# Ledger of designs, part 49: designed miniproteins, single chains, continued (4)

Each design is a single chain, and the fold is of that chain. pLDDT is the mean over its residues in the fold that is shown.

## One batch from the design tools (miniprotein)

Design m13686
Fold by ESMFold2-Fast:
Structure m13686 (fold): chain A 100 residues (1-100)
Amino acid sequence: MEKEKKAEELAERATKYAMEGNLDGATYYLLESALIGPEVAQRAANIASLKVNKEGDEKAREIMNKAILVMASANGSSEEKRQELLDEAKAKTKAIEAAR
């Protein structure tokens, strides 16, 4: 229950950042959903993609598509590469939050 709710919340945040033109934020929240589990990650990616395709502009769709590809790559990658992607996305998201 908590995992499902968190996945939906993460998908909403990823969508918001994609709509704002922020690839790093969108990527970070999708990667966070992947840490919960593959089913949750797939659900979050689907929800975010559908929302951006429905309400976002072309740039938002490009950002979301790229973020989903990074998440999919991380799930199929070594632990080292997955950790590197998470650390980078986290640092970038922290910088964004500090700027707001």
Scores: mean pLDDT 76

Design m13687
Fold by ESMFold2-Fast:
Order: C-alpha cells, then structure tokens, then sequence
Structure m13687 (fold): chain A 103 residues (1-103)
C-alpha cells in the first residue's frame, strides 16, 4: 500500500543519510516521497547510494539489496504508472550495474 512504500523509502533515506551525512539530499528525497514523485525520489535515493558507495560507507552487496527492495515496493504500488516504473527501472539497473562492477 502507499503508506508501506512511503515508510520503507523514508527508512532507506534515513539509513543512507547516516552513512553520507548529506542531510540536504535526504530532505529533498523525503519531499519527493511526500509529493508522490517516486521517479524523483528514486533518483535522489540512487544519488545518495552512489555517494555512500563512492565513500566506502556502504558495500556493493548492501546497495544491491536496497535496490531490490525498492524494485519490489515500486512494482507493487498501483499508483505508480507503467511509464514511471520504466524510468525507475532504468535508474535502479544503472546503479546495480555499477555496484556489481565494484563487488
């Protein structure tokens, strides 16, 4: 349901923000989640994950698990359009490929 998706995305943002210290990016991601702009929210979460990965604050395996969780949540949300799901898939696939290359 939408509340479950929103709660889980918030938890991911908070987890990654603790690793990066990037409160501004975290606040932007949370705003996008509140507005139901899931494409923007996932882009911002992906940017946070990439910052954490580049800084060595998160493992490639943890990144892949988080991306799989986001995929699972978004695919099951009926309020996310097929076009939005396709855009989100591309964002997740790009970061997953980068994490795989580093692990």
Amino acid sequence: DPLTVRFNLYAIVDYVAEKTGNKELADKAKKAIRQGNYVEAVKLIAEMLKEALDAGKITPEEVKRILENIRYLIERDPTVSDEEKQEIKKILDELEAEAEARG
Scores: mean pLDDT 84

Design m13688
Fold by ESMFold2-Fast:
Structure m13688 (fold): chain A 79 residues (1-79)
Amino acid sequence: DLQEQTAEYFEELADLAREGKLEEVAERAQHMADYLEGSEDPEQQRIAEQLREAAEAAREGKGEKAAELLREIAEHYRE
């Protein structure tokens, strides 16, 4: 199930953010945002924007905010 695998991926990123592995979180979130930015799907474009916000929060040392944004994205894919 691609949706479940995608949700798991973002939950793992949220856990990394809570662990303070913010450089890895910023890199991975930005990479996924860049990938989704190429989509013509407005829903994927919104997720790309949330991922950029998470990457920015991680770069600013805001691990809890990054984790919250990533958890929200994971919840979307579990619907």
Scores: mean pLDDT 82

Design m13689
Fold by ESMFold2-Fast:
Structure m13689 (fold): chain A 65 residues (1-65)
Amino acid sequence: SDIERDAGLGLARMAAWQFPELSLEERDGEVVIRVRDLTPEGYATAVAIAEHLEALGIARLERLP
């Protein structure tokens, strides 16, 4: 539902605020989440969060080549 999607986006924005490894971008009506390798520990945690958000359909994880 729209309420559930909005709540999920709020959680994604909060995660991006708390974890500098995470960034959110809206592209063509799609929410894209990216992960930066700033520290090994932070990177692993950020990837896990991003994959969870992608699994919930909240955002798409963009893996840089």
Scores: mean pLDDT 76

Design m13690
Fold by ESMFold2-Fast:
Structure m13690 (fold): chain A 87 residues (1-87)
Amino acid sequence: SEFEAELEKELAEANKRLEELAEQLTEEDQAELREPNQRIAAAVRAGDLATARAILEDVIRNGSPLIAEIARLMLLQLEAEERYRAY
């Protein structure tokens, strides 16, 4: 469908931007993201998108500018997943 094609394109663009920003992460940035990423992955696997969103919002609020930008892109991917599930 046109909706699925548009959503797929948005996700592909977000993934590419995420990869670009991830290349800029220091070892310290990676350590800071380790626990939040594990918690987000666990929440998504459990189907608990609300918890995944809350963790991402916390990372955006408390992270460095680079980490916050990465978390915003991850939140966009999560929102796309929520939209797909509602469709």
Scores: mean pLDDT 80

Design m13691
Fold by ESMFold2-Fast:
Structure m13691 (fold): chain A 55 residues (1-55)
Amino acid sequence: MSEFMKRAKAVAENPEAAAQKLVDEAGLPEAVARQMAEHEAALARESLAKGEPVV
């Protein structure tokens, strides 16, 4: 998904912004939102480091 790649890059660069969106939009606790955002950022960084497209 092209949109997935855009989101992955954005989360990798700004995990705090992604966490804040989860708090605001989904009403998640800050700790849970940060954990999820950091997990997505880690996966995004790994995908970017590999240089392989995510199908």
Scores: mean pLDDT 71

Design m13692
Fold by ESMFold2-Fast:
Structure m13692 (fold): chain A 76 residues (1-76)
Amino acid sequence: EKSVKLLETIIEAARLKYENGDVEKARELLVNAFKEAGYTEEQAQKAADAFLNGGVSKEAIDKIREALEAQRAAEA
């Protein structure tokens, strides 16, 4: 449940960065997701920046999306 939401937010943030170039909105989504996961504001910002600068590839995002879709299909 929390992991599924975090993965969805990661996919959406990557989409905002790579498709729309909206890095600021991507950072905001990641910070909020990490805060919901129990991180402080400062820790969430550091984690979001590390993720956005860590070079998550489109191929990695596609595999995460496939896993998330399979998880949702299993829950339906």
Scores: mean pLDDT 69

Design m13693
Fold by ESMFold2-Fast:
Formats: structure tokens, sequence, C-alpha cells
Structure m13693 (fold): chain A 100 residues (1-100)
């Protein structure tokens, strides 16, 4: 059960990273994003374990988890003063997917 939860969160993290890397050309920024996705995945895994979230519940909300990870990265990039053009592209992507 926990192994399935870990696998699903890892798959969501991989999907989130792929979507973000489509709008980022800078290699250093890609590495920063990868680290932030890993941090988001770790936090979500801790929350899922603490709340005894089932693999079925995670599968049902898979796209929401992906969008949450992307939103977390966007918030961290804004906080660090990253390039506004990257922030704008990611924000537009999230808005098109139903997040603001």
Amino acid sequence: MEEEVEKLIKEAAERALEEIEKVIDDQELKELVRKRIEEAAKKLLEIAKKNKVSPEELRKHFEDIVMTMIGYVLAELEKLGADQSVIDKLRKYLEEQGLK
C-alpha cells in the first residue's frame, strides 16, 4: 500500500517536471525546478502517509496532484525572484489547466 502511494507520487512528480520543462529552456533553472519538484513530492508523500491516503484516492486525484506540484514550483520560483517570463509562462499554463 505505501509502495503504491510512493510510486504514484513519483509518477505525478515526473509528469509535473515534464510539463514545466516544456516552458523552460535554461539548464540551471531546469535543475532548480527538479529539486523543487523533489521537495514537493517528499512533502506530499509525508502528508499522504500521515493521513493514510489510499492508492485509489491518489489515482482519482492524480491530475490535481500534478497541478499542485507545478503550483508549488511556481510559488517557489516567484519567492526566489526567478525570471518573470518563466513565471508568466507557468502561470498561463496553470490557468489553461484550470488553476490560477
Scores: mean pLDDT 76

Design m13694
Fold by ESMFold2-Fast:
Structure m13694 (fold): chain A 76 residues (1-76)
Amino acid sequence: MGRKEAAEFYRKLAESVEQKARDAEAQGNTELSKAYRRLAEALREMADAIENGDETAFRKASERAVEAGREAQRVG
């Protein structure tokens, strides 16, 4: 997979997660909404890191995505 294609994949995944955040907020689950927003931000940072060829930034953003995903599981 090329860098541009991989970055677009993570950006589209972030858009889907942002929609889940909006749905959670609409259902009154503010903590789940916050966790999904953090996950979406981390996914966008992963996309940016891929485009820039920054493996360190990608790893750090990936770690934040895992943490946000665990938080979503804990509160949802």
Scores: mean pLDDT 85

Design m13695
Fold by ESMFold2-Fast:
Structure m13695 (fold): chain A 106 residues (1-106)
Amino acid sequence: SLMSLLSKASSLVNQLGKETDLKKQKQLLSEIQSILGQMIELATDPMLKSQLRAAQSIVNELLSLIDEYESGKISEEEYNYRKRLLVIALQGELVVAEQILKRQES
């Protein structure tokens, strides 16, 4: 179900926020991206699809941020600060998606 996929994505985002290993962060982001893609394919509500695409955009920004850090374009402090903000934003987008799904079951 969409709620089951959303719960899994939210759990993975919480794990991402605590993960310090870059390779594991990339693996978590890949899993989150896969789940969001599956949810977008299954979703019929345009508002939910739009919200999930906003979440995908943040995942893409996190992947780009890792690439900037690994290439030496940004410091570890800048990486950790920007990662924290993007993880919070991603958590917020998934909370909104949950509220949309709960309203559809009412």
Scores: mean pLDDT 89

Design m13696
Fold by ESMFold2-Fast:
Order: sequence, then structure tokens, then C-alpha cells
Structure m13696 (fold): chain A 87 residues (1-87)
Amino acid sequence: MSLLEQAKELAREVIERALKSPNPVLRKKAEELRKLLESGDFSKEKLEEMLRIVEEIGVQAHLEGDEELTELAARTGKLLKEVLEKM
């Protein structure tokens, strides 16, 4: 599996978990991330935007004590950075 495919799978897990959050900010960020993922546009600019949203989700998850979402966001961000480094 490519790094991009792994990042997409983790991003789907981030979206699924964040959408279940009682925090409306996390749900809004998850919807934004979902729209980017569903666009099928994986250009450098769109991957950088996805990375930004994932990092923002990680910060909010940490603040609300969601350790699992915090870890998922961190892992997703790491893979997105690796994909961007190879572009």
C-alpha cells in the first residue's frame, strides 16, 4: 500500500471519530477534511490543506482529552508529511 493510501485510510478514521465528537468545532473540521478527501484532488496544495486540518483536529482532540483521536491525527499528519516530502 502506498503512503498516500495509508494516509487516506487514517484520514477516514480521523473523520469517523471526529464526527462522533460532542464538540461542534471537531465535527466541522471533520466535514472539511471529508470534502477534501472525497474531492479526489491529491495535489500538493490539497494535501497541505488536509495536513493543516488534521493538525487542527489533533490540537482540539488533545484539549478535550480524546487520546485516541489525538494519536490518529498525529499518525495521519506524519504520513501526509512523508507524502509531501516525496513530491
Scores: mean pLDDT 86

Design m13697
Fold by ESMFold2-Fast:
Structure m13697 (fold): chain A 99 residues (1-99)
Amino acid sequence: MEEIAKVLLEGAERLEKLAEENKELPIAKEAALRAAELLREAAESKDPQKVVSLIVSAALVAVGAEVDALLKGDEKSAEAAREVAKIVLETGKKVDEIL
């Protein structure tokens, strides 16, 4: 559990940094911060099913943000949202290796 929590917290920190780097892109910034919040909640969970569910929710936040950005013609926000999804996926793969 400590190893899983560490991986999730590292993922959240990467997302918070991405939000700061993209603070002028509200769609991407909000998606990164929400995904980070979900990963931090997952790090506090002792239920493996809840951990997986929260990681999936974080990925869906990123996908929703990419779609929203594309519908608005905001390619920069769409690219940043894809980076959010990549961080969530990399974090999820590391968690799956431990479970």
Scores: mean pLDDT 88

Design m13698
Fold by ESMFold2-Fast:
Structure m13698 (fold): chain A 65 residues (1-65)
Amino acid sequence: SMQDELERAQKLVEEAVKRIRELLARGDRDGVRKEARDLHNQLQTLSEEVFNQANGELDRFMGEL
């Protein structure tokens, strides 16, 4: 269902955010860019509405950095 896809997308964002924080702590800016790009590519396989919701959550997190 779309709700299950949304929940999976939210979990992907949360896990990527955790990895991004670890990469930032190590000073690995290239790793941060790759992680964000990989997440974006994965989210593109989802329905338009789920993609937009998950991408909004990622943008909100990145805006707080």
Scores: mean pLDDT 77

Design m13699
Fold by ESMFold2-Fast:
Structure m13699 (fold): chain A 64 residues (1-64)
Amino acid sequence: GPISEEQRKRAGEAAKAGGGSGEAAELGVLAMSNGHDKLGDRAVAAAASGDAKLGEELARKGLE
């Protein structure tokens, strides 16, 4: 089914807890829900590892 708002928030919280970007991780989950699983997954991974800029770029591509 569609990725829930709860899953999006949890991804953001997990990324922030690891010292990464919660906002970029949430955008990555939204990209997955928009049918771009590969880009969204990479965006969440980048955000969680602290590369907020890469996370946002990958998520932005997946949101189109």
Scores: mean pLDDT 75

Design m13700
Fold by ESMFold2-Fast:
Formats: sequence, structure tokens, C-alpha cells
Structure m13700 (fold): chain A 121 residues (1-121)
Amino acid sequence: MKELLEEAIKQIKELNDPNNTDPSLRGKTPIDVLLEYAPKLTMEQLVELVGEMFSNILGVPVEIPRELREKIAERVKAQDRETLLKVRQAALDAAIDARVAGQSAAEISAAVQAAIRKVLS
């Protein structure tokens, strides 16, 4: 179980590495990793994996509160790919917009959190 979580985290990090040439990861997204590993992980491990995904995707230290990570983990367990894609896009757009506007790390985190809450409402 712990080994599966570490494997999933490694794959997410490799997907964000521009030098990654692993053909087994070709066309794979962080959401695909979450969905693949969801049946094999506990809810607690999935909450941790969701946090790792956002930290790696956004390229900025973003704090996602536990209650949002739990809601996202529930969608991952439900195999709700459509909602997860919307969450990822909304979070990325909010982070880019806040960063371009010259906002602080705390303001970027707040914007990302608001965008995720809007999708999950």
C-alpha cells in the first residue's frame, strides 16, 4: 500500500519533468495516475496524493485545505474524470491568472481554492 502511493507520486513527478522520455507515460496525465491508483489506495493516501498532484502541477507552493482534498479524493474514488478535469483546469487557470497579476503565494493559494470550490459546488 505505501509502495503504491510512492509509485503514484513518482509517476506524477515524472509527468511534470520536461526531460521525461518514458514511453509508458506518453499521453498520461496526473488525473490518469489518480484514477489508476484510486482503487488501490486508502482515502488517507488518496488525500495525500491529491495534495502532491496540485503542488507539482501548479509550479508554486499552493496550500489546498484538507476538506477540499477530501472532496477531490471522493471524486477520484468515484472515477469522476469529467469533474477532475474541470478541477485541474480551474486550478491551473486561477494559479496562472494570479501569478500573472503579481499576487503573493497566499493570494495564489486563495484563488486556486476558490476556483476548486466553485467547480465542486
Scores: mean pLDDT 77

Design m13701
Fold by ESMFold2-Fast:
Structure m13701 (fold): chain A 63 residues (1-63)
Amino acid sequence: MTVEERKQLAEELAKELGISPATAEAGIDLVEQGFTPEEIARELGISLETARKIVEKAKEHGI
């Protein structure tokens, strides 16, 4: 995934999930590092459902 593709995905997730683009980008980075949805939710202070959607979208893009 390119930096541009990551930024676009983060902006899309932020709009869909009602989080900041910075939070979405941090979530994608944590997925790349192998964090679980539970760990991502805890680290970013977001719901488990939101963290799961970040993981699903990141995996769809080959992360």
Scores: mean pLDDT 81

Design m13702
Fold by ESMFold2-Fast:
Structure m13702 (fold): chain A 91 residues (1-91)
Amino acid sequence: DYDLYLQTLDAASEALTALVNAVNNRDVAAAREAGERIAKIVYDVLEPVDPELARERREQILEATERLIEAIKNNDEIGATAALMAVVATV
């Protein structure tokens, strides 16, 4: 389904943009929502083809999102950047 594919790409782009904006604004709630949305998109795309990889990638994104949230809470700009890059590298 071509329309579903385009909608998935748009959703992923929006979620990544939301995560970057949350980091810049030090918004923990927005960062958590964006990270969970990215994890769901990646899981839903991979699960029908490779359920093990889907679970692994979801776990990596959620772990990186939690590190990002902790970095935001601690005003750790370097840690926040590293965690954000880890999320991006997983997608």
Scores: mean pLDDT 82

Design m13703
Fold by ESMFold2-Fast:
Structure m13703 (fold): chain A 83 residues (1-83)
Amino acid sequence: SAREWGERMLEIFKEKLEEIKKLFEEGKLEEALFEAEILIGLLRIVISIFKKYYPEETEEIERLEELLEELEKLREEIKEKLK
């Protein structure tokens, strides 16, 4: 189902977010930034798919958008450390 797919994608993206946080904590800033940019791009695609084909899955869309906001904040923190 769309909900099950959304839950699976959320789990995968959350796991990848934790990997990016670990890279950031280890001072691997350029690698952390690269991985964050890739993940943001993928998450935007998934959100677009849900909004177009599964607009009734409002809770899943909101959870994906919350994760995107967290990732975008982390990206800005990484960029600030690179200055």
Scores: mean pLDDT 87

Design m13704
Fold by ESMFold2-Fast:
Structure m13704 (fold): chain A 75 residues (1-75)
Amino acid sequence: ELEERLRALGYSDEQIEEFLKAIENKDKKKVRQFLVDLANLPDLKPEFVEVARYAAEKNLKDEIEASKAGARALG
């Protein structure tokens, strides 16, 4: 489950809930910020894929692509 994987990355239940609420509320700025933080981890974790999949279901594909483009430009 996505929440369990985010906890494994060191996120608290409160942080996870805030992120999920941001996706539900279409808060593009918060979602993008969180995805950028995940994409900038030393190794891109499966957790990023799960988060991106969930965000895509909520029609936030542009935020996902922006975070990936930023990571690609730096790597």
Scores: mean pLDDT 64

Design m13705
Fold by ESMFold2-Fast:
Structure m13705 (fold): chain A 100 residues (1-100)
Amino acid sequence: DVEVEVEVEKPPFVEIYEPGALKATAEVILSRLDEIEAEHPDLTPEQRELLERARRYAELALEYAELALKNGDKEYTEKAKEYADKARELMIELARLLRA
C-alpha cells in the first residue's frame, strides 16, 4: 500500500475507501432496521424508540459518509463512523430486547 503515490499531503486512497465502507455499513443497518420493523409490527414503545434512534443515527452516518466521499474531509469520515457505531449499538440492543 505504501507504493501508492504519497506526497507531503495525506494519502487520499485511505480516506476515499473508508467513507465508502461506512456508507455501505449505514445502508446495511438501515435495511436491517426496516426488516426488523416489518417482522415486528407490534413493537413496544421502548423498542420503537430504540428503532427510531438507530434509524436516525444510521441516516446521519450515511449523510456524513456521502459528504466525506464528495469533499474528502476527515471530520466527515470521523462523524460517519461515530454515528454508524451508535446505530449499530442501538440495533444490537433492540435485537436483544426482541429475543428476551
Scores: mean pLDDT 76

Design m13706
Fold by ESMFold2-Fast:
Structure m13706 (fold): chain A 80 residues (1-80)
Amino acid sequence: MEELEKKAEKLVEEAYKARENGDWKTFIDKLAEAAKLYEKAGNKQKAVRLISVLSIETAAAYLEGREDDAKAGIEALKKV
């Protein structure tokens, strides 16, 4: 299970790099993948934390009128 957690950690790093480059879709998709890997590893605490980040970021996109970003976040949340 430590291998799954390492893969999740790499996905989180890649997600935030995508965010810095303005690639919101990749950011959201990679965070959702990481949350799933933490769930499979039995690390519910880290999985819930990433789901919380996804929820907050999606809500922020919706409130800011970023419709495409909000839609991407909603689709990602359906996968976790």
Scores: mean pLDDT 85

Design m13707
Fold by ESMFold2-Fast:
Formats: sequence, C-alpha cells, structure tokens
Structure m13707 (fold): chain A 63 residues (1-63)
Amino acid sequence: AADADRMTELALEAVRLAKEGITPEQAKELALKRGYSKEEADELARIVAMVQKGLAEGAARRA
C-alpha cells in the first residue's frame, strides 16, 4: 500500500489548484469527478483552503 505517496500526490495537486485560484469547493467537485473518495476530496479541499489563506496573508504583508 502506497498511502503516503498517494497523500503526497493529493497534497501537491491541492497546492497547484490553490495557486491557480480554484476555490476549495471547486477543488472538491473536481476531485470527485476524477474518482477520488469523499474523504480524499474533503482533504484536498482543506489543503486548498489552507494554502490560499497563507498566500492571501503573504500578499497582505507586502501591500
């Protein structure tokens, strides 16, 4: 079982979607359409939300 590798790929995809401006809700829908489980889709959406929050905070400090 390559659970760690699968979680790493999911996290990298979430970071990519977050940087592209995809919302957590949209990311969850995309994950479900791609055959991810509900749990994996929820985790992906959570990571997207966290990454976007960090990016917004970083941008606010520079402005």
Scores: mean pLDDT 77

Design m13708
Fold by ESMFold2-Fast:
Structure m13708 (fold): chain A 69 residues (1-69)
Amino acid sequence: DEKKRKELEEKQRKRKYASLYTSGNIRIVGGQVQERIAGRRSPAQAAAAGAQRDRIEAEMKERVEKAAA
């Protein structure tokens, strides 16, 4: 349905931000995405968040693969 398509689009956008996050060029603060190198928060915090996003993404991939199998 159209609602489902919109939901997928939103998820895709979130994925893009997650990718940028893992590269260390962008981070999420106060619910908004900000691009920073080193100023307010340490890169260690960004790395931890990136690792968590990576785990979630891997889990989603597994679910898709299982559905296909």
Scores: mean pLDDT 58

Design m13709
Fold by ESMFold2-Fast:
Structure m13709 (fold): chain A 78 residues (1-78)
Amino acid sequence: SLAERWEEARRRVDEIVDSMPEEVRRELAERSRGLSPEEARRLALEVMEEYISTLPPEKAEEYRKAIEESLRLRDEIE
């Protein structure tokens, strides 16, 4: 179902966030303070892409696909 695909996509994105260094996650939280939900979401995508670009190409591609899928499903659900 769409809900099951959304949960799987969210879990994969959470894995990406959890794999980021704590300092990067802290910086993201501080920089997102006072932003609208939409602005915070754009910032999170930028920070995740910067982190992903430091990973091996195969892992970077896997994570980018997970993010893309989550964005597609978000647009369909919201």
Scores: mean pLDDT 79

Design m13710
Fold by ESMFold2-Fast:
Structure m13710 (fold): chain A 89 residues (1-89)
Amino acid sequence: GPTLEEVEKRLEAAVKMTNELPKLDSSVSYAEGEVEREGNTVKASLKVVEDGEETKQEVEFVYSETEVRAKGSQDVNGEKSSAEEVVPI
């Protein structure tokens, strides 16, 4: 599977694309993304306003010697959902 560094770079690329959405798509009035790395953890957060609807999304990848723990969460106008997956290395 991808390394921690590869996941960080992929998330950085996705965030850059997201931040350009208001320039490319007139239905998107606001987009902001961030990537953070702390030790063996990479987190990304995205906030997008499309057609007046606010969506917030967060993903977290925690690397260990034996597994990658991936957690995603989404908030659409105050309705929250989350999912977690563990992938062996």
Scores: mean pLDDT 81

Design m13711
Fold by ESMFold2-Fast:
Structure m13711 (fold): chain A 65 residues (1-65)
Amino acid sequence: SEEIEKLREKLKEQDPALHAFLERVEASIKASLPPDLTEEEQQKLLDERLKKFIEAAKKVGLIPL
C-alpha cells in the first residue's frame, strides 16, 4: 500500500524507534499468517491486518499523524 510506504518513510525520518516498532508489528503479523496460503493471499491478509492496526493505533494516539 502506498499509504503504508509513505508512513514508513515518514517514521524512518521522524521517529526511528516507532519505525522499528512498526516493522516488528509487520513481522509479527507475517509470522501469524497461515503458511498454506498463496503469496497473493498472504500479502492481501498482511495488508488488511496492518492497515487495521495502523487505523486503531491512530485512534488511540499511538501514531501521532
Scores: mean pLDDT 77

Design m13712
Fold by ESMFold2-Fast:
Structure m13712 (fold): chain A 90 residues (1-90)
Amino acid sequence: NEEDLAKGHAQGRIVEARELAESGDASTDEIRRLLLEAGRNAAKAVARADELLAELEEVGRRISEVQPEAKPAVDEAVEQARRLVAEAKA
């Protein structure tokens, strides 16, 4: 099921971004890439898109707290995810 795979990918990228940020091993570029992938997959999982977007936003907030320098990348990825989810639900 394409939606189930997309949901899994979104959740996987969200968890990976959080864990790497909390470990201090993630660069801003890695965080950006992971969160952008999470957002794209959240939009593909249309039936779960709002739930995945909320999870992405919460994890983005946490990443910004532990790596303040990543905040612009997090904000960019969250904004793109919101737009993609809105477009997918239109």
Scores: mean pLDDT 85

Design m13713
Fold by ESMFold2-Fast:
Structure m13713 (fold): chain A 100 residues (1-100)
Amino acid sequence: MEAAEQAEIEEGLARLREILARMLAALGIDSLGRADIDAVVEWLGTELQMDPGSLASFRALLQAILDAAGGSATLDEVTALLRAMLAERDAEARALAAAE
């Protein structure tokens, strides 16, 4: 992986972790469960003014993360799963590039 690309991923994950921490604090929860997805999406729509398409994509991502975590995840677990998913996508992209 290119050093600059890895740095951008880590910076993005750090920013996302900060946003998730603020959201969990605002909702009064220490871990995210499937029952919390609607409240999370509403918070993102009202506080961050995300468009409906972005909210739908984020809902799908949260559902996938929670399914991978067994239905509940702490902030650290969500961040670790996102890092793993991004690493898998990067590996797939490099494999495809090497095949061409």
Scores: mean pLDDT 72

Design m13714
Fold by ESMFold2-Fast:
Structure m13714 (fold): chain A 128 residues (1-128)
Amino acid sequence: GQARTLQAQAGRLYEQSMTIDAAAEALEMAGLRKESEELRQVGRELNGAIDKLNKALNAGDLVSAQAYLELAQQYRAAGNSLLENVLSKYLPLNPRAALDWLRLLVRQKGQRFAALVLAEMIRLGKKL
């Protein structure tokens, strides 16, 4: 039903929030403090919306859950746009492919490992 679909979407948003958090940490490590702070702000707003989505789902409030899902999707899109902009400046890669690669790395190796790898790639990209 609708609740199960919303729970599945919440889970995917949570995985994507981990990617945004990993990217923000990587940007800070690479010396991109302004971009890191902007992405951290979007990450906080995304995580806040996901928390409210999960609370609404636990309460059986599917109307509020749908509204918070849509809000979380907007913050996710904003975070992806910020990240694609930064990746396009510092990585000699297609930004969409770079973002998909980062999501896969977070999923397979975790947020901290992904942050360290991305930070090193950005440092190398700054020298190219």
Scores: mean pLDDT 87

Design m13715
Fold by ESMFold2-Fast:
Structure m13715 (fold): chain A 90 residues (1-90)
Amino acid sequence: MKAERQRRLAEASVDSAVSLLKAGIEMGNKLYEKDREKGLEAFEKTYQNALDLKEQLSKAGEEDPEVKRKGEEALTKLAEEAKANAEKAK
């Protein structure tokens, strides 16, 4: 029961992190259309958030390496997307 709860918490954390980062990229795209500097700031902030969330997931998902690994893959992809969008916004 505890191991299943840890796995479900890790899964929920990954889902929340992915949703947050996707929202950050979408907000950055909308801001970029109106103000390049604000769009750039939003993308850079999303990239930093992705790195922070990866570190948190590494510690929270210790009981389930599979959820942790899949989460790190998803967060890395979103971090790379935010970074690419920031470079285009410059």
Scores: mean pLDDT 75

Design m13716
Fold by ESMFold2-Fast:
Structure m13716 (fold): chain A 73 residues (1-73)
Amino acid sequence: MAARREAVVRAAVEITSRAIDELSKLGKDEYIDELVQKIADLVAERRDSLTPEQVRAELEKLAKEMIEKAKKE
């Protein structure tokens, strides 16, 4: 239990930090709060139903979609 939750939290922190960095480089700081909230919601909803690897994949997808949205808007 602990190891699985630790892996999920580690993935969330790593992905969030990289995505925040990318959004800040784009001057799209307004998307940071939305990204953080969406990541928190995804982790809360899926942490007990998905493997850490699946959670990481979903978080990577979410971060990529948010960065692409920020680039277009």
Scores: mean pLDDT 77

Design m13717
Fold by ESMFold2-Fast:
Structure m13717 (fold): chain A 75 residues (1-75)
Amino acid sequence: SAAVQAAEALLADLIAREGREAALAKAEELVASLSGELAAIARAAIEAAFARLAAAPLSPEEARALFEALKAAAE
């Protein structure tokens, strides 16, 4: 989907420039800034994008932050 492609491009750029921790933090901020259906769409797109970009597993901290952001969006 266009949302997943956009999320993938943004996350790939952030990972390359700032590292995975910064990319994860920005994803968390994005989800926290949204509400309702838009938050759910962003959450799904970010989750799919991280799955596609993951050549290596996330650190425990990165995984925790991602899950917390996704849970917060879900209420």
Scores: mean pLDDT 65

Design m13718
Fold by ESMFold2-Fast:
Structure m13718 (fold): chain A 55 residues (1-55)
Amino acid sequence: DALRAELRARYPDMPEATIDEAVAWAEGLARALGLPDSMLLPLAEMYLDAEIRYK
């Protein structure tokens, strides 16, 4: 999975479970809103940024 690999490369200290949640959230939101695959990475990054700021 290219998206997961890119996220792990950008967020090496992030737990694998959190990366998996970000991917699932991005894919779910993209499906719900009819967004193209090019939006999956920025959506997953939004999720991870929110997790970092929430903690």
Scores: mean pLDDT 78

Design m13719
Fold by ESMFold2-Fast:
Structure m13719 (fold): chain A 85 residues (1-85)
Amino acid sequence: SLRPVSEEALRNIARTLLEEAKKQGRIKEEVKDGKVIYKAEVTLPDGRTVTVEAESEEELVDKIMELITQHNRELAKKAEERRKK
């Protein structure tokens, strides 16, 4: 059954996707203005590939969580519209 995920479950999903990107060599470190920036290409559960950039892996996880949350919110909205019909 599909239901909204908890923050902890969402974070675990995001970390799993980031770890998968690492395993595939899809994480790069770039130096910009003396700062290290991490760039990751991750495949979302919907099959879409997105590129996220952050100063830390924790921020990459947060960005991935936001993308998944937006997708889940869109699915929930569509399900609610269908329920009314």
Scores: mean pLDDT 74

